# Designed miniproteins, single chains, continued (5), part 91

Each design is a single chain, and the fold is of that chain. pLDDT is the mean over its residues in the fold that is shown.

## One batch from the design tools (miniprotein)

Design m19357
Fold by ESMFold2-Fast:
Parts: sequence; C-alpha cells; structure tokens
Structure m19357 (fold): chain A 92 residues (1-92)
Amino acid sequence: MERREELERRVEELRERLRELGKRADEAIEKKDIEELKKVLEELRRLLEEVQRLSAEAVELGDLETEMRAGAVEVAVASLIVVTEREIKKLE
C-alpha cells in the first residue's frame, strides 16, 4: 500500500511535468524558437524514460490502476515528442 501511494504521487508529478513541457513547446512554436524546442524535446525524451520505469514498477507491484495511468502519460509524452520533432523540421 505505501509503495502504491508513492507510485500514484510519481504519476501525478510526471503528468505535471508533461503539462509544463507542453506549455513550453506551445510558446516556443509561437516564437519559432528552435533552440527551446530542442531543449523541450530532450526533456520529453527523459520524461518518457521515467514514465516507462514507473510503469514497469507498477506492473511488478500488480498495481493495474497506476500502470494504466502511467500508460496514458506515456502515450501523451510520445505524441508531444512527435509534434515537437515535426515543428523543429518545419522551422529548419
């Protein structure tokens, strides 16, 4: 139970980091700031690795709810990576 509460907090922290990175990406796109978009892309790739590790821990613990929530964050991070890479190519 204690570990499940820790995993739930970690999912929410990753979700908040994703929201912040999404805002940074949107602002960088509007400003055509390619250097900021590249920094956001690097941070998104690190966030993806963290979310995948959390998902693996949830699986080992049998915490299906946290696994599903982590999976949703993983899909959202992967989608934002694709969008960010596309926008970088458009500005180059």
Scores: mean pLDDT 86

Design m19358
Fold by ESMFold2-Fast:
Structure m19358 (fold): chain A 92 residues (1-92)
Amino acid sequence: DELLAEAERLLDEAERLLEQAREAFKQGKYDEAIELAQRARELAREARRLAMEALRRAKTRDEILRAIGLILRAIGLEYEAELLIEKAKAAK
């Protein structure tokens, strides 16, 4: 329960940082965009580790489905962050 809640909290923070990174990119602040996207990626990776641990310990169908959902969300955020980092590096 606590692992799933913490994973969700980290993903919410990662999404917020990724939005800030996109805003910085639109303003031509490429170094700031890279830094924010790297932070978002690290939080998403941490959330994925916690969700995977929660999946390993899951006893109920609801816990399994919630953990899988958070893992998929984390993978998506890691991918979006990596794309933004590469795009920002290319724009410098």
Scores: mean pLDDT 90

Design m19359
Fold by ESMFold2-Fast:
Structure m19359 (fold): chain A 55 residues (1-55)
Amino acid sequence: MSKEEAIKALAEAGAKGDSKAVAEAMKQAGVNVPAGTDAESTNRAAAGGITLLQE
């Protein structure tokens, strides 16, 4: 998957608060999911992942 597609998927999943969708999008983008899988840490991870991919 391209970086643009990965960023879009992360933004969408993060906005919906879908921890599972965020984790899948991060894995697809080649970004490691944080150790925890709760809504708050997942939303923070999504934002971090998007920033990392945009850089």
Scores: mean pLDDT 66

Design m19360
Fold by ESMFold2-Fast:
Structure m19360 (fold): chain A 62 residues (1-62)
Amino acid sequence: MEKVREAVEEAEKAGKDPSVVRTGRLVAQQDLPPELDEIFARAILEAKDAQEVSDLVARRLG
């Protein structure tokens, strides 16, 4: 869970799209396994919008 929370803070500081920050905060409220926490954290840091967060997560899980 820590990695998603840190990624949301970094995305907010970097001035990323508000949809990415909102999506990250919703994900951070869930009890994710460590592997999923890492995947979501990377997606939040790399994505430019909420749709890209979903796409990046789907690619890493597929």
Scores: mean pLDDT 78

Design m19361
Fold by ESMFold2-Fast:
Structure m19361 (fold): chain A 61 residues (1-61)
Amino acid sequence: MSPEVQRNRKLQQELAEKFFEGKKKGKEYTIEELKEMKKENPEISNMVDGEIEKIEKEMKK
């Protein structure tokens, strides 16, 4: 396993904590904010894509 994988796991954990902490406090991210986050952190793009898909699904309802 390369150092890049270890770094990605740490970044994913830190961002997940920020995400969940923000949502717990009533902060919801907009699709645009999530897209910006994906741009800045491509390593966690899959997780960000999951949040975008969830929001898009809610908007389609």
Scores: mean pLDDT 66

Design m19362
Fold by ESMFold2-Fast:
Structure m19362 (fold): chain A 81 residues (1-81)
Amino acid sequence: SLLITLLALSLLLILLSGWLANRSFPADKLLGIAVTAFMVLLSIAIVVQQTITTESILILAAGVIIVLGLSTSALVSYLMQ
């Protein structure tokens, strides 16, 4: 259940980021930062509420890398405009 919820939330955030960026031009940079902050807070909450395990660390690392990659890509794209 937790894994499915995290996967669904991650996919939703990625889709929302792309959709909003297309419809809200000036918010692209802010959206990237907001999504990153939200994912960081969510990751911290999971770690605090659960015992840290190798599986949890790997899932957390993968999620953070993906979100940071997307946020960095959006930020660079915005700066190069």
Scores: mean pLDDT 58

Design m19363
Fold by ESMFold2-Fast:
Structure m19363 (fold): chain A 79 residues (1-79)
Amino acid sequence: MKERFDKEVDAASYLVAAVTYLIAAKKDFERGNKKEAEEGYKLAIEYATQAIELAKDDPNTRKAAEGIRKEAEKLLKEV
């Protein structure tokens, strides 16, 4: 298994992934690619949830991840 000190698997890394998928999904939705937008929002929710779980002792990262998850869930309902 990967070590917990690995920066690539910390809460901040999952937050960055969640933001990236959210931005990509918004662009897909604007282009009319609803299926790709739906998939991207689902991935953003998944990665944001992982960031929240890992950031139990990091309130700033947790709050940011909660915001991204909430936004992705809202936008997923609009697809």
Scores: mean pLDDT 80

Design m19364
Fold by ESMFold2-Fast:
Structure m19364 (fold): chain A 63 residues (1-63)
Amino acid sequence: AEARRKEATERYAAVVDKAAKQVLDSKRNDGPETFEATLKAAADEVGKAQAEYDEVLRQAEEE
């Protein structure tokens, strides 16, 4: 279970880092319409990663 938790944590961190870079890049280079779309996409991506992380923790507890 420990190895799966570590792997899930690393995947979550990678998604958050990627999303943060995309949002910052869009804020600096894009207009407000594109920035809003990027922010929404980043939030959706982080939300999915958080749900997957929580599910891995739940499954690890049931093992």
Scores: mean pLDDT 78

Design m19365
Fold by ESMFold2-Fast:
Structure m19365 (fold): chain A 58 residues (1-58)
Amino acid sequence: IKLTPEVLEENRRAAEESRRAAEELRRRAKENPEDHLTEVKAQFLEMVARVEEYLVES
């Protein structure tokens, strides 16, 4: 499937949004290390953001 410039731009924005969400959760996990659930959520969103970034760079 060939990515059009429009689809690529949309995917890039999605990747940026996921990255920002991951950074926000990572910050919260760092501030509250006893909150193991937030740590797990941060790890999950970091993984999602990485996958989305990979798709944009491919």
Scores: mean pLDDT 77

Design m19366
Fold by ESMFold2-Fast:
Structure m19366 (fold): chain A 67 residues (1-67)
Amino acid sequence: MAEELFNKGKEYFEQKKYEEAILLYTLLIDLFPDSPLVPEAYYNLAKAYEKLKKYEEAKKLYEKVKE
C-alpha cells in the first residue's frame, strides 16, 4: 500500500539509507500516482537527493511539489 512504501522510505531516510529511501518513494509515485501522499513523497525524494548532493535532481523534484 502507498502508506507502507511511504513509512518504509521515511525509515530508511532516518537510517541515512538515502538510495533505499529514493527507491521506495519512487515506487510510491509510480504505483500510486493519484495517492494524496504523492506531493509529500516528491518532497521527501528531493530531500534524499539533496543528502546525496544531487542538487539539480532535488530542484526538479521540489518543483513537482509546487504543482
Scores: mean pLDDT 84

Design m19367
Fold by ESMFold2-Fast:
Structure m19367 (fold): chain A 62 residues (1-62)
Amino acid sequence: IEKVPAEEAKKQVEELLEKARKSKDESKRAALIAAAYIVASTAEEEDHKKLVEYIRKKEAEL
């Protein structure tokens, strides 16, 4: 299983969080946020931790 480069993982996370922010459907929003966490887990440990913290902050703002 190949690890995704940090830059690519970050871009995908930002895209998913933007879609979640624009979604009015609660279940769709939850699914998009869950997908962002899964994408974060495909990065190396250091980048995974930073992306998880970023997602948590953005989720709290939704």
Scores: mean pLDDT 78

Design m19368
Fold by ESMFold2-Fast:
Structure m19368 (fold): chain A 71 residues (1-71)
Amino acid sequence: SARQAAVDRLADAIVAALRANAGARSAEERGLAHLPVVRAARAYLEEHPGLSPDEVGELLQEARERALARL
């Protein structure tokens, strides 16, 4: 489903960001590592403008839980 694909995409971006943050030596590098997560979330919100804040929160929480399970 589109929702499951979005959760997987966000989870992959979160895993990548966490790994990049572990190697980051500055606040700037940490900020750059977070950029793919922001982009993936924005892309999904642009495709689904009717989502409530609660639905967005649930999607992000599910993505975080899935990302942590992959670490």
Scores: mean pLDDT 77

Design m19369
Fold by ESMFold2-Fast:
Structure m19369 (fold): chain A 62 residues (1-62)
Amino acid sequence: VEEEARRSAERLRQKALDYGASPEMAESTARVVERTAVEKGRPLSDEEIDAAAKGVAETDKL
């Protein structure tokens, strides 16, 4: 579960950067995603990761 959580966090970080988020915002959000995946006992879905990455990039542009 922890390994899958880390992979979810890594995918989020890369997608957030691809959407134009700063490295700091991407890293911060990735850590939240990792913790959430561990708490739920499952990795986040591709849809959940994409939505979160988009959201953090949009927030970073404000």
Scores: mean pLDDT 75

Design m19370
Fold by ESMFold2-Fast:
Order: sequence, then structure tokens, then C-alpha cells
Structure m19370 (fold): chain A 106 residues (1-106)
Amino acid sequence: MYHVVARVTVPADKAPEVARKLAEVMQELGLPGRLFVFDADGNLLLTIPLDTPPEEVAEAVREAVEKAGLDQVTIVAHGTAPSLEEAERAAKAIQEAVPDAEVTVY
């Protein structure tokens, strides 16, 4: 099992859109996993399964960010792939969909 991790730090007003795109791309790629939203100090604000509909992911992220009153958040999408080839293909697709994301495979 290979891990595919996409990390991006975005302004709070962009967080729902970025989270929606990450969930959408990872669902299209068939990657099971979770999405996490952190504040600047590394405190977890939200975790949600990647199989959640993208619009529901966007809404949950919007609510969490608004309640926290933050200007900026870090979003981490963590999925798994059965082969290195699938993980590398997924990393490329995620990078194309969210160019500002740092994508790692291990």
C-alpha cells in the first residue's frame, strides 16, 4: 500500500473550493482516505472521509474555517493506492487539479 498526501496552505475564503477539488480528484482516482484541515499552529479543525460528496466537503470546510475565524488554513488530503504506478499517476492528477499543492508518495 502506497500513501498519496497532498498538502496546501490557502486563504480561508479559498479553502472550501480547494477541499472540494481535492475530494473530487481523489474520488475520481478511487483513492480511499481522509481530508484534514489545520490552523497555522497545527491544530486539527476538521477531518472528513474522501468518499464524502465534494459539495458536502466544501460546506464542512467552510463551516469549520468560519467558526475558527482564521485568515489561512492548511488542507491535507491523504489517500492510499495499491501500487506505486497508481500512486504516481494519482500524484500527477492531483498536482494538475491543484497546482499549489505539495504532493508526496511513500
Scores: mean pLDDT 87

Design m19371
Fold by ESMFold2-Fast:
Structure m19371 (fold): chain A 55 residues (1-55)
Amino acid sequence: FKLLLEDSIKDEEVKKLVEELLKNPSKESEDYLKILSLRDDLSEETKEFIKKALE
């Protein structure tokens, strides 16, 4: 999950990643999405999208 190492991420890239991880759900995918939701460089809209996707 190299996106965790980025200094900043485009919201569109995160949204696409969330959709792909939801198509192939696993404990690791859910943990990864949780970590992404904690990033300060994401928009509020993207953070809400992740939270809704996580259940």
Scores: mean pLDDT 68

Design m19372
Fold by ESMFold2-Fast:
Structure m19372 (fold): chain A 84 residues (1-84)
Amino acid sequence: MAEEAREHIRKAREALEAGDLEEAREHIEKAYEAARRLEGEEGLRLLAEALELQARLAEAEGDELTARRARGEAEAYRREAEAL
């Protein structure tokens, strides 16, 4: 599962850089689902990374509120991972 999450995170990042927002959304969603099935520090780090990409996607779409919420949630997961 961790490899699945990492692969989708990589593809989401590439799609965002290419301006393919729909493809980015699909990969962000798949990365989040894969990371959510993981336990421990690695799962929390990957959840944070997927949420950071979600925030970037929301900003690209003009949804500033969703971007702020996703960034806050990503920060919380990063702190939890660092505490483990």
Scores: mean pLDDT 85

Design m19373
Fold by ESMFold2-Fast:
Structure m19373 (fold): chain A 62 residues (1-62)
Amino acid sequence: GKKIEAMKKALELLKQGKVEEAIKYLEEQGLEAHAKGLEDAVKEFGVEAAIKGLQQGLEQEE
């Protein structure tokens, strides 16, 4: 669905090091809770851990 596609796009932006763009993209798609969760994960655990977490989340949705 639209949520899964938005999360996949955010994951690709994160892999490119575009953390701020990934967060803003999720907010623009109406996924404010996911955008906040991503921002907090990056701040607490770093970009690589946030990428892994988002990938695992996508695997549960597919």
Scores: mean pLDDT 80

Design m19375
Fold by ESMFold2-Fast:
Structure m19375 (fold): chain A 55 residues (1-55)
Amino acid sequence: SLKEEAEKGLELAKKQTGGGAVTAAGHARDLAIKAGDEELAKEAEELRQQALSSL
């Protein structure tokens, strides 16, 4: 399901650094939004912004 894909994408993003983490977290956010999971989308966006701030 889209929610499971978003969850897996977020876990992958947590294991990456730099631009890879930004891209993976962004994809996870988009999947979470499409799945209607606002909390998961928020978590993914927070991770994306944290990764961006580390660049």
Scores: mean pLDDT 82

Design m19376
Fold by ESMFold2-Fast:
Structure m19376 (fold): chain A 88 residues (1-88)
Amino acid sequence: NEEKIKELEKKIEEDPNDYEAWFELGVLLFELGKYKEALQYYLKALLLYEEKGDKEGIAKVLEKIGELYESHGDTETAKKFYEKAKEI
């Protein structure tokens, strides 16, 4: 996982618009329990996916943000993100 994080950090250094790399970093940080950092990376990925018009990517990020809020005990906010993902 440390090696994968370094790879993804290198990708975003080389291409700050690599929304997939931002998203994968968010997932890895979430798995490590670094929720605040994971959320920041997810929000960056979401912004870039929205700019690209990638509906599948937008839905995927929204679902992960929902999982993050649910894991942090905010079930109400999590439900809102899950519903937004379904609307895509």
Scores: mean pLDDT 84

Design m19377
Fold by ESMFold2-Fast:
Structure m19377 (fold): chain A 76 residues (1-76)
Amino acid sequence: MDESTVKLAIKALKEGKGRQALAILAHAAGYTGPVTDEVAREALKKVPEKYRKELIEAAKQNPDEKTRNLILEALK
C-alpha cells in the first residue's frame, strides 16, 4: 500500500468520511467486494508501520465512534 493511498484515506477520515476511508484502504489491499468490518480490519493490518500514527490521529478526528474504534483496535 503506497503513501498516496494512505494520504487519501487520512483526508477522508478528517472530512468525516470514515466508511470511504476504509473503502480506499480495502481497495488498495486488493478487496473488490463489500467493505465489511472484517475486510476493513484486514486492510488496516496491511498499512505500513510508518503511516499508522498519522492514521490513528486522523481516526480520532472522525465523528463516527464505530469507525474510530475499528481503526484504533486494528492498529494496536
Scores: mean pLDDT 81

Design m19378
Fold by ESMFold2-Fast:
Structure m19378 (fold): chain A 72 residues (1-72)
Amino acid sequence: GLSEREELLRLIGRILREIGEVFELELQLARAIAEKGPDSPEVKALQAQLAAARARLAALVAEFRAFLAETG
């Protein structure tokens, strides 16, 4: 099995990647709103992608909290 340190580092790596994805999608959304307007199909598509990325991040944060609760 993986050591606690290896499990923690892997989980942190996944969280950081998902934070980066959320940040990138937020920047793309802000640009699309400015360039195409808030009711554009592109903005709606980006809002859906951002919601999915935030849901993945929330799940990873919950996993991280569970890991910390188990390890003390």
Scores: mean pLDDT 85

Design m19379
Fold by ESMFold2-Fast:
Structure m19379 (fold): chain A 55 residues (1-55)
Amino acid sequence: SDEAIIQVRKDLIAKLAEELGLSREKIEELLAIKDYDKLVAELGELSSRLAQLRA
């Protein structure tokens, strides 16, 4: 299950990076986050930016 969770997170980060044009440095930063609350907060902010872009 942990491997599946890691893959889902990588896929989500990759999708957000593509849609928002994130820098390589920012992508690596997101992939390196081990703190779950911090990761959720960062992904939430990026998802909100994507929603605004699609509006």
Scores: mean pLDDT 77

Design m19380
Fold by ESMFold2-Fast:
Order: sequence, then structure tokens, then C-alpha cells
Structure m19380 (fold): chain A 75 residues (1-75)
Amino acid sequence: MAEELYEKGVKLLSEGKYEEAIPYFEQAYNLYKDKDPELAANAYRLLAIAYSKMGDTEKAEKYRKEAIKLLEQAK
């Protein structure tokens, strides 16, 4: 289930495997983007965290802003 994608990604983040976590959150976003904007936004927030931990501040900021957009569009 989609919940497994978040679980696996979060586990990888906790282990410091940030680059390995990214594809799980991308898959979660793609699964939820048309079904649940809040879960899709959560996937983008986790991508922002992963990129921030890797020192990619530019990508982290991009995904943070996109997550906010998704939440605003859902209202």
C-alpha cells in the first residue's frame, strides 16, 4: 500500500540515507497527487527535508513551496 512508501522513506531518512529515501517520496506524491492533496503535500514536505539534509537548499525550498501550493489549492 501507499503507506509502505512513506514508512520505507521515513526509515531511510532516520538512517541518514537521504538520496535513497527520495524515490519513495516521489512515488508517494505520484500516487496521491490526484486523490489526496494533503498526502501529496506531505510527500513534498518529506522531499524538502531530504534535500535540506543533503545540503541542497535550492531543491528543499522548491519542494517546500510546492507543498504549500498543494494545500492552498485543496481549499
Scores: mean pLDDT 82

Design m19381
Fold by ESMFold2-Fast:
Structure m19381 (fold): chain A 89 residues (1-89)
Amino acid sequence: SEAEEHLEKGIGAYERGDYDTAIEHFKKAIELAPEGSKLRALAYTLLGLAHFRAGDYDTAIEAFEESLKQNPKNVAAKRLLELVRRAKE
């Protein structure tokens, strides 16, 4: 799907340290992914990671919280949310 293509392009940019490009692709994946889907939850988790790496802790927290709204069983998003909250202290 187009959402999965943007997710993959975002991951590639993230791995290269191009967090601005990663953020743009993850936002597009979120727009295209169905609400409540695992894909949308994953896209929000990766958006949070990109913002965290860019030093935007508050935006990262918001993205992880949105990931958990999409999939409350997302253990990765829950752990990352706790990690970023501790890093902000």
Scores: mean pLDDT 88

Design m19382
Fold by ESMFold2-Fast:
Structure m19382 (fold): chain A 79 residues (1-79)
Amino acid sequence: MLSNEEISKLIGISLRVIGLELDVELGFISSEEALKELKEIKKELEELKKKYPDDEFISKVLEKVEEAIKEIEKKKKEE
């Protein structure tokens, strides 16, 4: 299973995703900047998912990141 360090990292990623969505909504960062960071996070999560394919927490965090990317890409196209 995930190490305590990996669990802590996943919690941090979850909070960061929420922060990025809020920062875009409030206009503190550009959609382009948020998408760059979210795509890097997604890449890290996909590597963890390959290592721990049955881990539900990784799957839920990855789903949240993919939803955030989709919503920000929609906002970018509307501008």
Scores: mean pLDDT 80

Design m19383
Fold by ESMFold2-Fast:
Structure m19383 (fold): chain A 50 residues (1-50)
Amino acid sequence: MEVDELSEEAAREAFRAGATTIKVKKGLKSGDIVEVELGAFRRFFKVETV
């Protein structure tokens, strides 16, 4: 399984759906804004607790 490709696909789907929230497990706090660079684009997502 290609984790990087999966992450990029998930972000593209979120972008199409107009989502502004992304779930992470890196110890980020719920409500924080995270800049995610995915290949050719970058988006700001609000972090949501797992």
Scores: mean pLDDT 51

Design m19384
Fold by ESMFold2-Fast:
Structure m19384 (fold): chain A 88 residues (1-88)
Amino acid sequence: DAYAALLKAKEEARKAGNKEAVELLEEAIRLMQDGAKSFQAGNLEQALRLYEEALRLAEKANEIFPTPEAEAAVRGLRQIVDLIRRSL
């Protein structure tokens, strides 16, 4: 679950005092929540844009503060993006 992985990655970044990683992961979490709402509303193109931006921020967070949780979040978001792209 990419959402659970993002939450755990944010907690690990907060424990480490990496404020930049926390801010990136908090924004990725918000974008993922908005993406899920767009998906539930049937707005697949909007959901794709939101999940792609969440993926970009999660990848950046993993670059500056690599954790197994951040890597799992990136993998999960890539799977979501790929699934939506195939459905368009």
Scores: mean pLDDT 90

Design m19385
Fold by ESMFold2-Fast:
Structure m19385 (fold): chain A 65 residues (1-65)
Amino acid sequence: SLKEELLRLIGEILRLIGEIFDLRLKLKTASEEEAEKLKKEIEELEKRKEELMERMRELSEELDK
């Protein structure tokens, strides 16, 4: 069902938001080398989050029909 898929996507997005937040906190105390690795991980997770948010938007629009 579209509702079940939407709820699953919301859960995955919330997990990614939590992971990004945690990495951003680590970035504040990171060495220069660690900061570069953390920035790259954050960028990859942000991209994944944007992809899931777009999918969520598409499914939400279908549910409104």
Scores: mean pLDDT 84

Design m19386
Fold by ESMFold2-Fast:
Structure m19386 (fold): chain A 101 residues (1-101)
Amino acid sequence: KKYIIKGSGSYGLGLAYALQKKGLEYEIVEEKDYLGGKLTEEMPKDENLLDFIINQINKNSPLTINSVEDLDKVIENNEEIITDNENIKGFLEGYKEGLKL
């Protein structure tokens, strides 16, 4: 089954990353020619999105996340990720939901 993601805001981007990781087919329907909305506008152009998110979580949380694999374990264990960035929070919510599919 092919998943359709409407809009490429933070939640949609998180969902897409999870689906790609699982090898599931998806399509993003976006009116603008960029992905992630405000989240991608906030990240440095030479930085990977997941690395940026992990670094932001590590600044605000006592959790030490060293890789995407560690992030997955934190999410699977329902550990609380504290962040003051609502765009990163949206990404994590979409990512968690996509991992359930």
Scores: mean pLDDT 66

Design m19387
Fold by ESMFold2-Fast:
Structure m19387 (fold): chain A 96 residues (1-96)
Amino acid sequence: MELSPELRALVKEINKKLEEFDKLVRQILKHADEETRKEILERYFKLSREIHDLLVKAREALEKGDEETALELYQRILDKVNEFIEWAKKELEKLK
């Protein structure tokens, strides 16, 4: 199925935000103590699982021709990544 311009734009934004998130996590891990590192890694793995589940559902929706559901699911992924980025920024500021 050919992705709509809206879906392509959303996927591009998600990829950009995931790169930003990875950089923030690496900065926290560099400065954090052992306990904080465990917490960030646990949150990272939980988020990775949630994103994977949403990606599987989005792919299934696209295969059925349900682009509206796919757009909603990709938006939820972006929202989750943005929430985690904001949390990570606050944690990094506490370590400065």
Scores: mean pLDDT 80

Design m19388
Fold by ESMFold2-Fast:
Order: sequence, then C-alpha cells, then structure tokens
Structure m19388 (fold): chain A 59 residues (1-59)
Amino acid sequence: ASKKAEELAKRAEGAVKAAQALGHEEAKRYATIALKYAKQGNIEKAEEYLKKAEELLGV
C-alpha cells in the first residue's frame, strides 16, 4: 500500500480502539470500514469513513 494508505490505516486502527474503549458501536463500525478501505488502497473511501468515525468520537 502507499504511505498515505498506511497512515490512514494507522489512524483507523486508533479510531477503532478509541470507539471500543468508549463503547461507541457506530463509530467502531465506521472506523472498521475505513480500515478495510485503507488496506485496499482506496484512499477516498478510507478518508470518508474515517471522518465519520472521528466526528462521532468528537475528535
């Protein structure tokens, strides 16, 4: 994967962990989807779902 895809994957992994710690199931779902797209190299979709997860987590 590109460096940008790797960075998005790390951010998505962090968001999954944060959502899990807070018990925020909706944010966890979006962060998990973002992680899948980041690992596939789909930057646009990874950013879209990561933004939704981060908005729900208040970050």
Scores: mean pLDDT 82

Design m19389
Fold by ESMFold2-Fast:
Structure m19389 (fold): chain A 59 residues (1-59)
Amino acid sequence: SEERLAEVAKLPEERKELAKEIADKLIEIGDEINEIIETKKKEGEEAAKEKLKELIEEG
């Protein structure tokens, strides 16, 4: 709703920047999760586990 967007716009500038960084990271995590799901669907559970392990090891 527009009311919620107006409340977010009232946050201090430092908090807005941090909120943007967190949102960007959540989007990246979402993309990685979707890739694992697609791998599980196409290649099965073992391939999905291997993909997940690679992502954890990269961090």
Scores: mean pLDDT 71

Design m19390
Fold by ESMFold2-Fast:
Structure m19390 (fold): chain A 55 residues (1-55)
Amino acid sequence: MEEIEKLKEKIVEALLNKDYKKAIEYLEKLREIYKKLNDETAVKIVDEAIEKLKK
């Protein structure tokens, strides 16, 4: 879970800096981890976040 914690921290930092491109990159990495864990709910939440940030 260390990798997930680090990605979440990086996503928050990117969002605070308004670096939406970096936030999306980290969210995409987080999505792949949740997908491998078969956490469909987490994948859906991440997908919604990515879509909202993808302008």
Scores: mean pLDDT 81

Design m19391
Fold by ESMFold2-Fast:
Parts: sequence; C-alpha cells; structure tokens
Structure m19391 (fold): chain A 60 residues (1-60)
Amino acid sequence: SMSEQLVQNLIDAVELMKRRGVPKEQMIKNAEALLRSLSKVVTPEEVEEAKRKVEEILNE
C-alpha cells in the first residue's frame, strides 16, 4: 500500500542519515519532523511501527 511505502521511505531515510554520519542529535530532530509529517497521512499503528524501527536504528 502507499502507507506501507511511506513508512519504509522514512525508515530508509533514517538509515541513510546514519550511514552518512549525520550526528545523532540531528538525526533525532530530522526523524521527529518526518514522523510528524507521516502521522498526518497514516494510522497511529503505522506511526508506532516507524518509531520502533527509528529507535532501533538510532540506539543500536
């Protein structure tokens, strides 16, 4: 679905920021902005899944 693609695009963007060496504080700010935008177009459950994946990427 389009919503699944939007969630995956957000996850991919955060993974790319990590690979490019973006500082953690900036990645958090960027991820929060992306999640806020996502929350306007997908279900709360899909936002929560995206949050879990983002936290995994940032904290591993």
Scores: mean pLDDT 84

Design m19392
Fold by ESMFold2-Fast:
Structure m19392 (fold): chain A 55 residues (1-55)
Amino acid sequence: SEEELKEKFIEYLKKKNSPLVDVIESLKNIQELADFFGASKEQIRELLREWEKKE
């Protein structure tokens, strides 16, 4: 689901020690997050799939 995708992306950023964690946590959904980064939801899904494969 889109909620799970947002949660996974926040977890990804926390593991990367990103300074953007707090701002991303304030966003309501994955679409706002995608718009913030100038990316598509599909690009975020692909990033997370690749990250999960490396762990």
Scores: mean pLDDT 71

Design m19393
Fold by ESMFold2-Fast:
Structure m19393 (fold): chain A 63 residues (1-63)
Amino acid sequence: GAMELAKEAVEALKRGDEESAREKVEQLIELTGSRVAAAVEVLRAGKEMGDPEAGEKVAEMVL
């Protein structure tokens, strides 16, 4: 679901795999139908994973 894709995007960003992070973000945008909704999901994922800064960096890639 959306949260799984969001977590995968944040994990990819954390390991330095920007290409995989962008691919997961694109899938998340397609699934949610909204860049804003996708950004909210990655911000939530980052907080849930204990790394809100990583979530914020991925959200910048969405917007």
Scores: mean pLDDT 85

Design m19394
Fold by ESMFold2-Fast:
Structure m19394 (fold): chain A 72 residues (1-72)
Amino acid sequence: SKKEELRKKAEEYKKQADIAARQGNFTEAASLYEKAAKYYEEAGDVENAETFRKRSELFRQAQADAERLAAA
């Protein structure tokens, strides 16, 4: 179904985000988690959409913290 295709796209972006996060690419991870959240929302999966939006915010904060540490 169309919803199942959207969920598969969300899962693919989530997996890419997990890899970026493990590599320390926090900006890329945040962007990919945001894409995953969008596809979960389009699929009607509000719970996962909220989860991955929050995770995107955390990685944007992690990037800001890393930039502050590098400037110190």
Scores: mean pLDDT 87

Design m19395
Fold by ESMFold2-Fast:
Structure m19395 (fold): chain A 67 residues (1-67)
Amino acid sequence: MTALQHFNLGKRLALVDRNLDGAINAYSQALKLDPAFEEAAKGLVAAGELKKDPSNEKARDFLKSLA
């Protein structure tokens, strides 16, 4: 898969499937293929923060902004 395909998978896993572990893995794969992919890096940080603290409204709102 391309970096963009992994990024789109990460968005779906985080926002539709509510699978933060899958989203973190997908965003990480996007960054391995394209380390300069800023949106994937931001998505990875936000998904990680939301996994640590499910009440983190800013992380949740940021993930929604990527959709």
Scores: mean pLDDT 79

